# Designed miniproteins, single chains, continued (4): the designs that were tried, part 46

Each design is a single chain, and the fold is of that chain. pLDDT is the mean over its residues in the fold that is shown.

## One batch from the design tools (miniprotein)

Design m13572
Fold by ESMFold2-Fast:
Structure m13572 (fold): chain A 66 residues (1-66)
Amino acid sequence: MIELKSEDVKAFKLTYPDIEVKEVLSEKELRELVEKSIKDLKEFLKKNGIKAKIGSKEEAIKSLTK
């Protein structure tokens, strides 16, 4: 399974406080998804039941890969 670091989860929750993270992405795996496209990241979030308003690619990356 793919997992986020604790710091990345905290940063994500600070940006999106009403969102529950059911599955996580490691920093490396998250970067690979973002490098492919923001579309792939959004699809992954939908699949894992994470409802996030990703308006800015840079802010989303910063929150999840901090």
Scores: mean pLDDT 54

Design m13573
Fold by ESMFold2-Fast:
Structure m13573 (fold): chain A 79 residues (1-79)
Amino acid sequence: ALEEALKQAEEELKQLAEEAGLSEEEVKKAIEEGKNNPQGALEEARKLAESPSSKPEEIAKVAARIYGAMKAKLEEYLK
């Protein structure tokens, strides 16, 4: 059930990122970056929050990295 919810969340993220002008490959790369460096993803989110007028593409990339970090943690807990 949780794995299915994560897949749905990832598909929603891909759709939003595509609307912002990112390719599926760029989204997957950002997700992997977040999985490998969760602390870096959080720092990027903090910088983006300080500049809320950032471009939609940048917001989508940061969101993808945060999602990757969260997904990796949840999957570790699930096995």
Scores: mean pLDDT 75

Design m13574
Fold by ESMFold2-Fast:
Structure m13574 (fold): chain A 64 residues (1-64)
Amino acid sequence: MAEETARQIAALPPEDLAFLAEEGARIFGKFDLSPLAQALLLAAHRAELAGNRALAEELRRLAE
């Protein structure tokens, strides 16, 4: 459900929201992302913070 995913994203720390805005603009040239693409980008960000760079890159590819 898109609204539920949007609420979960809105509840994120400001730094995570800024990251999603920046990655959305970089990958799609705009911040209008599907809920699935937003979830994949967030999962990639968290994987990178956990030191799993290979998983982060794979999740970013799926978001494209």
Scores: mean pLDDT 63

Design m13575
Fold by ESMFold2-Fast:
Structure m13575 (fold): chain A 66 residues (1-66)
Amino acid sequence: SKALEEAAIEKAYKIIRDSVEKEGLSMAAATMKALEYLKADPTFSGLSISEQNLILQRAIDRYKKE
């Protein structure tokens, strides 16, 4: 569970970073893109809505602190 959450945070972080920095998307659009990729990935399909929201928030916080 914890390892799965950490992997999801890493994936969301990379999607947010690349979407903002390489594609020029807003933070809101980048966050939505990360959420859709987490939902589409069979590895993360078992995560609850609450867990998905926590993962996205941790990924956003990591990006903002850089």
Scores: mean pLDDT 83

Design m13576
Fold by ESMFold2-Fast:
Structure m13576 (fold): chain A 64 residues (1-64)
Amino acid sequence: MSIEELVEEIRRLIARLPPGTAAVVRDALDTLLSELPQLSEEEARAQLTELLRLVRELLRQAEA
């Protein structure tokens, strides 16, 4: 996935989380996006991929 596609997927999944959890994840995403100019593409992709993995796990737990 491209960086743009990773961000879009994370935002899509955040909309499905409980409001409190969604707020925390959105804050983490906003912080990561603010750091993007200081990160390499590889570092940015790795951090976004890890956040996506975390969001998917949180969503799985919330829907269980």
Scores: mean pLDDT 82

Design m13577
Fold by ESMFold2-Fast:
Structure m13577 (fold): chain A 98 residues (1-98)
Amino acid sequence: AEQARRDAAAGVLGIGDTLASMAEKAGKPDLAKEIREEAQRLADAVLAGDFETAREEYKRLNKLSDELAKIAPEEAQRIANLDTAVALLLVGAEFEQL
């Protein structure tokens, strides 16, 4: 259970960094910073086993991803796939808590 949370948190941070790099490439360093900060908050909630907070932070990260997709429409499918990957990491980590 604790290892599953650590693996999920590491995955969230990796995906957040990928999304932030896309924002930087699009000339949006402020958006990149917001994405990294939100991914860190999500990862912290997952590590704490606080899945109620993790779902709220996921929604905030998803909103930033939606903004990024509007700025970089060529990346929209990859961004959608990364958002889905985060959701699956959260489901997997929460299941291991039961």
Scores: mean pLDDT 87

Design m13578
Fold by ESMFold2-Fast:
Structure m13578 (fold): chain A 100 residues (1-100)
Amino acid sequence: SRVEEITRLLVEAGVPEEKARALAEAAAEAGMTVEQVKLAVDMALGKLSEEELIEYLSTLSERERAQVISLAITIARLRGLSREEILEIQSKLIKAYLKV
């Protein structure tokens, strides 16, 4: 099941299980693919360079870019990152988004 696969990805990324399930259901209802959720996880974990972010975002529609970025920030927040760490991730994502 797509919801089960997404829930597993979110739990592995450090999202608490109950919140991961609810978020997976919301992502699936919004039409997000497993690949888009994996991208959001990698964004939230800081795994991607600015060049990689631009490349991945360029393959997505405007709606899909907004969904992936929003999910990445939500994952970072639910992982219990500090406000400063969340702002750093958000700044990096916005800068990449503006270059697409």
Scores: mean pLDDT 88

Design m13579
Fold by ESMFold2-Fast:
Structure m13579 (fold): chain A 80 residues (1-80)
Amino acid sequence: GPYTIKVYDENGNLLGEATDEDIQLAALEALTIVEEALKKGKKVTIEVYDAKGNLLGKKTVETLEEAKKFLSEVVLKLLK
C-alpha cells in the first residue's frame, strides 16, 4: 500500500475513493461507497490502483454482490 479504489457512476462521474495501506480495509470502505451509489444508480465502475498509480483491476457492477466478488478477487491476488 497505499492502495486507492475509485468508484464511478454510469456517466463516468467520480462518486468517491477509498485509500488505505491495507487493501482489505480499502476494499471494505469502497464497498460502502458502492452500496450508497447503487441506491441512486443502476451500475458503478470500480477501479483499483497501487501506490504507483498502476491499475490493478477495473469492473462495472450492477449489484453489491458483484462488487464484493470483484474486490475479493483483487484482494486475493494481491495477498499471494
Scores: mean pLDDT 87

Design m13580
Fold by ESMFold2-Fast:
Structure m13580 (fold): chain A 68 residues (1-68)
Amino acid sequence: MSREEWEREILRLLLTGARHASQGRVDEARALLAEARRLVEEALEKGLISESEAQSVLDYIDALEAQV
């Protein structure tokens, strides 16, 4: 996966997850945010993103999960 492909996929998951969370679709939101978390972990392992970038995205995912 390229950096650009990763950025598109992570944004898709985060935006869709946030939308489901705002609509009270807890299970759907959680599933999408869990997938986003996995993509962050994989990108960090492959050196595609920095540790600080990974932490910023994970903090955002945690904030979204707290809304459901």
Scores: mean pLDDT 84

Design m13581
Fold by ESMFold2-Fast:
Structure m13581 (fold): chain A 79 residues (1-79)
Amino acid sequence: MKKEIDEAIKRAEEAAVLAERSHYLAEQLGRTDLAIEARKAAEEMRKQAENVLKNGTPEDIKKAKEAADRAREVAERVG
């Protein structure tokens, strides 16, 4: 379990950084809609990472993966 928690947190941090970078890029490109989505994705990713760190349940890990997938989707839409 501890190894799965550590891996989930690492992936969550990577996804949060990606979403934050996408937010800045979207702002530079004038894509206000995508900038808002990227910011929300980064915030949600950080929240789910904190839940994994505190509770470490399989459900928390699943939600963190879903949040990471959404962060990556937004990043791909930004470019």
Scores: mean pLDDT 81

Design m13582
Fold by ESMFold2-Fast:
Structure m13582 (fold): chain A 79 residues (1-79)
Amino acid sequence: MKELEEAKERARRLGAEGSEVVRRAAEALVETAELKIKGGSKEEIDEKYLEASALVREAEKEGDKELADELGELLRKVA
């Protein structure tokens, strides 16, 4: 639980540093972590995880590589 809360805070900070797509990726990561904390269904968690993963990939393609890499690492820890 505390690790998921820490991941949410770190994702929010990273989202504030980057482009709109980085902010969207961070938001999706926070939502994934919140679903896990609240005990959401596996299907809901998997859907949000895939959304976050796609946004992280998009951020990387748009040139926000360092922020995308940090969000991707954080997302893997949340999964």
Scores: mean pLDDT 82

Design m13583
Fold by ESMFold2-Fast:
Structure m13583 (fold): chain A 78 residues (1-78)
Amino acid sequence: EAGRSAAESARASRGPTAPTASAVSGIGAEVHGRLTGDERDERAGRGAAKGAREGAKKGDGEEAARLAAEGAERGLRE
C-alpha cells in the first residue's frame, strides 16, 4: 500500500534520533501529495509540513506532531 510504504520510509529516515521525527513525517506527507498529483493530498501535506515546522521551532516533537495533524485537517477542509 502506498501509505504504508511512505510511513515505512519516514520511519527509516528518522532512525533512532528524534529531533526531526515529526517534521520529517509532515514533510513526507506533503511530498507524497505532490508526487501523486492529488490536490487534496498536496493541500493536507502542505498544512502538515507547515505545522511541523512551527512545532520544530519550539524543539518539542509532540507539539510538532499536533500542529502537523491540525494543519493537515485545515488543508483537507480548506
Scores: mean pLDDT 56

Design m13584
Fold by ESMFold2-Fast:
Structure m13584 (fold): chain A 99 residues (1-99)
Amino acid sequence: HMEEKLKKNRIEAEVLEPAVVKAAELIDQGKWDEAERYIDRAVELAKEGKIDPELVYDEERVKAISLEALNKALRYAIQRTESPTAATAVALRVVGDRL
């Protein structure tokens, strides 16, 4: 049970991580509606265990994003996901790479 849950939560986090970064970049550009759509799609894909092959996590992109935009993207993703563990994993990675 625990191993399967950890693997599922990690897969969900891996789908959400690049979407949060992309959404934060869009927020910095003033494109809120596009940012929300990216996160909504990623939450749906994460629940299905599917990845978006066009979204790749890049830590250098995270460092270029404003803390305000990153915080807004993370808060929206946390509110939309049903997995508290995946949400925590995304927040820890993205905040760690930004700091």
Scores: mean pLDDT 75

Design m13585
Fold by ESMFold2-Fast:
Structure m13585 (fold): chain A 99 residues (1-99)
Amino acid sequence: AEEEVRQQLERAVRVAQDYAENAAQLLAKESSAEGRLAVARDVKRIVAFLSQHADQFPEETNAAIEPLLKALVVLSQDPDAEVRKEAAEALGELVDLLV
């Protein structure tokens, strides 16, 4: 039903916002390249998801920008090249949300 789809989308946006707020803290505790790569990929997916729904959820999207940017700055300085690549791609999409 249309109402069920809307409720699921609202829940997904809230989960994405909560993850964004905690991403930098998760990275501070993650010692493995595999774990940091997983966070980078999750951040990239969240940026893509919020980009697709920014018109419907502008306040939630705007609130997630600063936490996502903080996480991406950390990831862009990662010693692992694949982590940096995922961060660069996510940052490019995040910048498109600001223009």
Scores: mean pLDDT 82

Design m13586
Fold by ESMFold2-Fast:
Structure m13586 (fold): chain A 78 residues (1-78)
Amino acid sequence: SIEQLKQALTQRLTQLAKTRSREQLIEEAARAAVFLVTEQGLSEEEAIRIVLEALREAGIEVSEEELRKAYARVKAEF
């Protein structure tokens, strides 16, 4: 379910925050958003919303603008 995917992402981001930079965490979050769109069939708006929620729950402060910019960069690599 979407809720299980969000919980898994929150847990992953929380663990990565111990060893990764903020920039690397934003890139990982953007890659998760691309996965939600391409593999789970979510809209870009739904994926961005879910990933922003996961970042917030993991205690990582990221703006929607920062995530959308990272999403556009990562999406171009796929």
Scores: mean pLDDT 86

Design m13587
Fold by ESMFold2-Fast:
Structure m13587 (fold): chain A 78 residues (1-78)
Amino acid sequence: AVTQVEITDPAVLAAIEARVSELEPEINARMAAARNDREAAYEVGREALRRVHALLEAAAAEHPSLRVGPLQLPPMPP
């Protein structure tokens, strides 16, 4: 997995899912626009992972039941 996270608290999970769902249509549209540009598609994916990881880190500071691993970003294609 490119992002390591464990969420055991259902209330925290629901809050994170709500925030991620707000980003999903924008990220999907940007990814679709970048389908024929592999470098752009990878950058959209990396930015989405950074945003989600930041939300998880903020939640983990308030909820000790949430475990967030280090951010793992896929490398740019050669």
Scores: mean pLDDT 69

Design m13588
Fold by ESMFold2-Fast:
Structure m13588 (fold): chain A 99 residues (1-99)
Amino acid sequence: STADSLETSSRLAERLAEIAEGDPDDIERGVMLLSSGSLHTSSSSAKDLIPPEVRERIQELSLAAGDAISRGDGKAAAEYFRELSRLLREEAERLRRES
């Protein structure tokens, strides 16, 4: 379900925050995980169920986190990933309530 996908993405974002804060050598892995599209809820079903403003915020936070990683700013990247994780979790919970 879309809610399950968002919950999985939320857990991935939390893991990416840990990588960004943990070891500078793991920053490249964080970038690869982000660029793999695993944080992009771009399936047709997700597009229809998630409000445009929430999708836009998810994309904004994902891009900001990726930019922070590319700058070597693991702390900023971790903060963006945690905010993304929170937003994804809240949206998953909303969809579960509305199902």
Scores: mean pLDDT 71

Design m13589
Fold by ESMFold2-Fast:
Structure m13589 (fold): chain A 92 residues (1-92)
Amino acid sequence: SMAEDAKFIKDVLDKIEEGDEQARKELVTTLDLTIKNRAKTLGEETGHQLLAGFFKSVLDKETLNKLLDLLSEYAKDKKAVEALKYWAEKSA
């Protein structure tokens, strides 16, 4: 469920804030794959819009900003992360 996905993301972010570098690497790797899979299935624009909308719907503003900042620093596809930031702001 969306609530279970939100709880999972928050629990992992809490571990990262506690200094768990392995949790950071695993979260970034998982989300990089999710971004790629959504783009392949739905197209890049639609995939990025819907993923940004999902994060915005399940995370509070502070947690969303922490997640997007983490992805901006560590994610492989920097252009995809910039697109996620754009769609998260534009839908406000």
Scores: mean pLDDT 81

Design m13590
Fold by ESMFold2-Fast:
Structure m13590 (fold): chain A 80 residues (1-80)
Amino acid sequence: MEDQKLLQEALDQINALKKAAEEAVKQGNLQLAGQQLLKIIDYAEQAAAALSPETAEQVLQAASDASQHILNLIIQQANS
């Protein structure tokens, strides 16, 4: 039960950083978007270290998915 709460908190934080990065891309601030991307990775690694292996894998997967999404947005803006 504790793991489920920690998982939800980690996913909420990753989603918040993802939305901040998406907003930065919309504003043309690719440096800020890159900083949010690094924060997602760093946060997910720290959170994973405190969680069970199964929950840690879910957090790392969510961070990977968010990072790929942000990177794709940056590439699309750079090619526009």
Scores: mean pLDDT 84

Design m13591
Fold by ESMFold2-Fast:
Structure m13591 (fold): chain A 64 residues (1-64)
Amino acid sequence: DEKEAGERAAAASAAGGADEGAQRAGKLNHMGYSKEVTGRLAAEAARAAGAEGAAQQAERHAKL
């Protein structure tokens, strides 16, 4: 990556990853999974998208 183009792509990916994580957390909670499990899965999804910020948000959401 030579310029902020990579950072912009990461930010866009982070936004998408955070939204997907929230939806999955709701589904997993309905299935009886603990907040710890849903938070871990959401954070892993955000990390796979290259979104460190979204991973932290997913962990915070798990504590709700």
Scores: mean pLDDT 58

Design m13592
Fold by ESMFold2-Fast:
Structure m13592 (fold): chain A 93 residues (1-93)
Amino acid sequence: MLKEILELIKELAELGFEEAKILLKRMEETIKKHGEKVLEEQIKDILDYYGITMEEFLELLKELLEKLKAGEKIEDVSEKLSKWFAEQLKKKE
């Protein structure tokens, strides 16, 4: 699941979603410094706090990617979630 999340965030970043670029960089830095297990635990802790599973987060990322590919605007909720998630990862780094 973590690899699928990373790939989806990478694709979102490549499509010009700036929050995804920041998140990807932070995730890669965490892996480099602490390893994949620490990143997975940090993500689970953050999502668990909000009552969201890793699987639900994966589905959310897939939905955002499909909307961008269809030429739709990213919703404010998605932007807020991405910004918040990036800030939480930065604090736990």
Scores: mean pLDDT 72

Design m13593
Fold by ESMFold2-Fast:
Structure m13593 (fold): chain A 64 residues (1-64)
Amino acid sequence: KKVEIEELKEALSRVQAEMDRVQTELDRAKAAGDEEAVSEYQARLDRLQATIDTLKALLEKLES
């Protein structure tokens, strides 16, 4: 249980770092006018946010 909580917290931190990186790439794509890349990075950010939400829900269940 506790090992799983620590692993989920580490995964959450890593996903948050990946979101920051993708956000930077999204901003760069917008500056370049690359609408296809913008759509792809936006979709990736949406997926990473869903992953964060899932990890938080799992943490909440394990902590309850």
Scores: mean pLDDT 82

Design m13594
Fold by ESMFold2-Fast:
Structure m13594 (fold): chain A 96 residues (1-96)
Amino acid sequence: MDSVEELFKKILEEAQKVIDALNKKDYETARKEVKELSKIARELAEKFNRPDLIKRIDELEQKVLEALDNKDFETAKKYLGEILELVFRAYLLEKL
């Protein structure tokens, strides 16, 4: 299994791929990268023994995918930002 730092780095890399796809209006790539990001985020939450985070990630992933289905880029970016905030906050709390 990857380290906590490696998983966090992968989440940031996948987030950049999602943002790039959204800016290009590439919905198919955005969907693929959101699913990959959410998978890595769940792995990080499992390492922190935080099932509440897994549930929130699942709920936010669904909202991002729903926004993408509606071609609502601003809403998709908003919920992506909420996933990243949630993960970043959890990472800081475990390291501090």
Scores: mean pLDDT 84

Design m13595
Fold by ESMFold2-Fast:
Structure m13595 (fold): chain A 58 residues (1-58)
Amino acid sequence: MSPQLQQQLQQIAQQALAGMPAEDVMKQLKELAEKSGVPFTDVAEQLSQILAQLQAQQ
């Protein structure tokens, strides 16, 4: 996965933790998957990993 895609996922993860509704988070993920040409399941899995890492650090 590209560094740019990982950075975008980090931004989405931070927005989710800041209180963005789950529906809006899902929209952002679908748009990112479509734009990057990566399967939705792959970006969703990466987001879950990033969220777990952020929660472990806090």
Scores: mean pLDDT 79

Design m13596
Fold by ESMFold2-Fast:
Structure m13596 (fold): chain A 67 residues (1-67)
Amino acid sequence: ELEELIERAEKLAKVLEVAKTLDEASAQRLLQTYGFKDAAELEAEIKRLIEEIRRLAEELGLPPPKF
């Protein structure tokens, strides 16, 4: 579960970085393919996942992972 959240956060962060290198139309299509309206929505989802990962890691007595 923690590992799955980390994997999803890393994948979405990579999608966001790729979108930043594309023209507006291509970036929009990429974001929509992953179910996001725009970069702000994707950023909000990444932030939510990171917060959940941090909480679970703390509960397990582990340091929060880095991305």
Scores: mean pLDDT 78

Design m13597
Fold by ESMFold2-Fast:
Structure m13597 (fold): chain A 71 residues (1-71)
Amino acid sequence: AEEELEKLVEEGRRIADQIKDPKLRELALKTIRSSYELAKKYLENGDAEQAIKLLRATILNIKHMLALEKK
C-alpha cells in the first residue's frame, strides 16, 4: 500500500515537472505533497482504498493542468 502511494507520487511529480509555467508547476507539486500527506493518514487509519483514490484523482488533475498548458 505505501509502495503504491510512492509510485503514484512519483508519477505525479514526473507529470508536474513537464509543466513549463513555474507558478503552475509549484502549485502542482504542492498539491501532490498535500495529497500524499492526507493519503498517508488514510492508510494509517486502515483506509487504503480512499488513500489510492485520492492520489489517483490528484494525478488526473495534474495531467489536466499539463494538457491545458500545451494548448
Scores: mean pLDDT 81

Design m13598
Fold by ESMFold2-Fast:
Structure m13598 (fold): chain A 94 residues (1-94)
Amino acid sequence: SALEELRRLISELARLASEQNDSELFGLAFEVQELLDEAERVLSPEELERLAREGTRAVREAKRLVEQGDFEGAKRVLEELIRRMEEAIRRARE
C-alpha cells in the first residue's frame, strides 16, 4: 500500500539523515512518522491513502535531493509535507 511504502521511505530518509549527521533533517523525518501515526487514527481510509500517495511522492523527491547533496532542498520538501499533513489532520478533527 502507499502507506506502507511511505513508512519505508521515511524510515530510509531518517537513516540517511542520521548517517550524514543532519539532526534537522532527522527531526523532520521523525515528525512525518509521528504525523502518519496520528493521521492513521484520525483520517478515513480514503483520505489516508490520498495523503500517503502525496507523501510518497514528496519523500521520494526529498531522498533524490539528499542523494544530490541538496539537504536544504530536502528539508523544504519535508516542511511542506508536514504543513499539509497537519492541515489534513486539523480538518478531520473539526
Scores: mean pLDDT 88

Design m13599
Fold by ESMFold2-Fast:
Structure m13599 (fold): chain A 102 residues (1-102)
Amino acid sequence: AAPAAVPTRLLVLVVRTEATSPAAEEEVRARVRELEAEHAAEVEALRARDPFGVGPLVLVDDGTPEARARLAETRRQLAWLATEQGVEVELREAELRAEAAP
């Protein structure tokens, strides 16, 4: 496939997750998929009006040091894209919390 041009806008969704059990993790995972679908639908609605220049990005922060390090690195890359490539970055945050079943 030919390489796509860098989009002029990135809609970034950061999902913070907190789960206390494997069952809660499955519930959180299902909610993440729901949020990803909602985000994709919003990007598609924007692309219907402007089919070029809008890209989606979804990042999951599960609270681990590894996930936070990856998020920090991605934020640095997004800052570079905004500064050096002129990409407009719109950041949204969502929180998902689930507790262990009794």
Scores: mean pLDDT 72

Design m13600
Fold by ESMFold2-Fast:
Structure m13600 (fold): chain A 83 residues (1-83)
Amino acid sequence: SMEEIKKETEKLLEELAKYAQQVLEKLKATLDADSFRKKAEEITKVVQKAGEKVLELTKRKDLEGAKKAVEEAKKEIDKIAAK
């Protein structure tokens, strides 16, 4: 149903935002302000692009693609954090 798609979309966007927030909090605790700002900007761009992709995929009823987009975004966030 459209309500189920909306609920799953909201859940995926919340999952992505929560994951990014946890990574950012860890980085803020361990990095200097300049290094943190640069990584936070990169992570924010990943979240924005992935969020747009999730919305596009769920509009097409591609929930599997939307879930994969979130997992790929988490992986990219981890790579940025590890630099």
Scores: mean pLDDT 87

Design m13601
Fold by ESMFold2-Fast:
Structure m13601 (fold): chain A 94 residues (1-94)
Amino acid sequence: MSDWEKLEELHEELEELAEELKPHLSETQQRTVDELLERVREAIEEKDVERLDEYLTKLGMLLGVQALRHKRLDLLARLSEVGRRAREVIERLK
């Protein structure tokens, strides 16, 4: 599996995490999450490491804050693991 294929799998995991958090999100926050997920997907398709790093950081911060706020420590732990794996791949691509 290529590093970009691994990032595609991590993007799918982030979409699943976001769906589990959506009931706790406002309409505006849901739109922001969906936009950031789409930006991450585009960066993966374009193989743009810098944009990918930027949008993953923004998405991770937003999802992490909401998981913590709503006491979804299970989602926060999963998000931290996804973020760790994504950073490892991104650092190899830089």
Scores: mean pLDDT 86

Design m13602
Fold by ESMFold2-Fast:
Structure m13602 (fold): chain A 65 residues (1-65)
Amino acid sequence: AGYHAGQAQELMTEARAAARAGDAERAERLAREAGRHAHLASGADASLEDAAVRTVVSHVLSLVP
C-alpha cells in the first residue's frame, strides 16, 4: 500500500533537486515517474493518469532557473 507513495516522495525530491540544478531533462523524467506513482497511490481512475502526470511535470519544470 505504501510502495507507490514512498516512490513518489523520493522521485519528487530528486526531480526538484534536478530542476533547481538546471537539469531540465532529468527533472522531467523523474517528475513523470513521480506523477505516475502518486496517481497509483491515490487510487484514482487510470484514465486520469496522463493529466495528473502532466500537472506534476509542469510544476517541477517551473522550478528550473
Scores: mean pLDDT 80

Design m13603
Fold by ESMFold2-Fast:
Structure m13603 (fold): chain A 85 residues (1-85)
Amino acid sequence: SSRFEAELKFSMASMILSVLETISDQKLQNMSVDEIQALLRQAQRGIKLLQEAIKLDPSLEPLANELIEKLQAIIDKLQAILASK
């Protein structure tokens, strides 16, 4: 069902965010370009999953937008780190 698919996509994105949030700033600075690019792809995937979840179940929009904002902040941070390498 569309509700189950939306909840699954939301849960997957939430797991991606949770993993990314466990990585310390010190650890990120010590990562290679390839490792940072892999994290950037995961963060972007998280946003896509949340956008698809909103499309399937619009009632998720407020919670999904909170996670999108957090994932976008992580993307901005990872892009800044890549630019400095």
Scores: mean pLDDT 91

Design m13604
Fold by ESMFold2-Fast:
Structure m13604 (fold): chain A 70 residues (1-70)
Amino acid sequence: MTEAQKLAKILIELYEYVIENSKNEKLREAAKEGKKEFEELYKDPNATVEKVNEAKEKYEKKFTEIQEEL
């Protein structure tokens, strides 16, 4: 397993936890989108750690924006 695949797996599990435990509909939807993208990165043997981190930062920004609207 590559370092990128290890990171993607951790993020898949973390985002699944958000989907199952968050009461915020918008956070759940953003987490579902993120989980799907990390699952695709996990399946890609050519995915880099940088590419996984870029996706992570994109969803962290979305989560922050949703939290600030509350």
Scores: mean pLDDT 84

Design m13605
Fold by ESMFold2-Fast:
Structure m13605 (fold): chain A 100 residues (1-100)
Amino acid sequence: SILEEYAKAYRELAEALKNKDFEKVKEVMAKLKELSLELAKKIKEGDEKAKEVAKILNEVHKKAFEKVDKLDKERKISAEEALILHYEEAAKLLEEEVKK
């Protein structure tokens, strides 16, 4: 499913960022762009499942942002650490959603 592909891509992005593998980051970002275009096309075609996936992605990013913002207020993290933690949390939440 497209949701499973997003979960995998966010996990790969988090790991690539953590390892400073910027060639892999570029590859995964290109994959995410293609997934976003596919999702947008399906939404325009009236696919209700695609609309639900977009809703899940929005909620996942909101929760990841709230977690990272709280950690920044407590520990004063770097922008690099914030980005890694955001995609690790987003991947975790999507992996949990895929199991439902």
Scores: mean pLDDT 87

Design m13606
Fold by ESMFold2-Fast:
Structure m13606 (fold): chain A 99 residues (1-99)
Amino acid sequence: SDITRYISTQLTIVGLGFTIDRLQQATTQSQMTQYFSDIGTQMRHLSSNRDYVVDWDRVRQLANQAISMSQTVINDPNASDSLRQQAQQVISLSQQLMS
């Protein structure tokens, strides 16, 4: 139903903000890889429900934060291949969401 998709979309935006906050606090590459994967899933959900997004300014802010964090990982010589792949995917998904 439209109301279910609306509620789910707003909760996904809130959840995305929490995942980004958790990613900022992550201390291991395993944790970072999982959070980037979760961000990717949340970005896909938002892309599938664009018509239910009310606060596009908040979505753009979160997408830009995710891109910045992903760029930091890609530029880190100590980042694992799996972490780099998840970070690159988040950049692509964030750019698609904002287009």
Scores: mean pLDDT 92

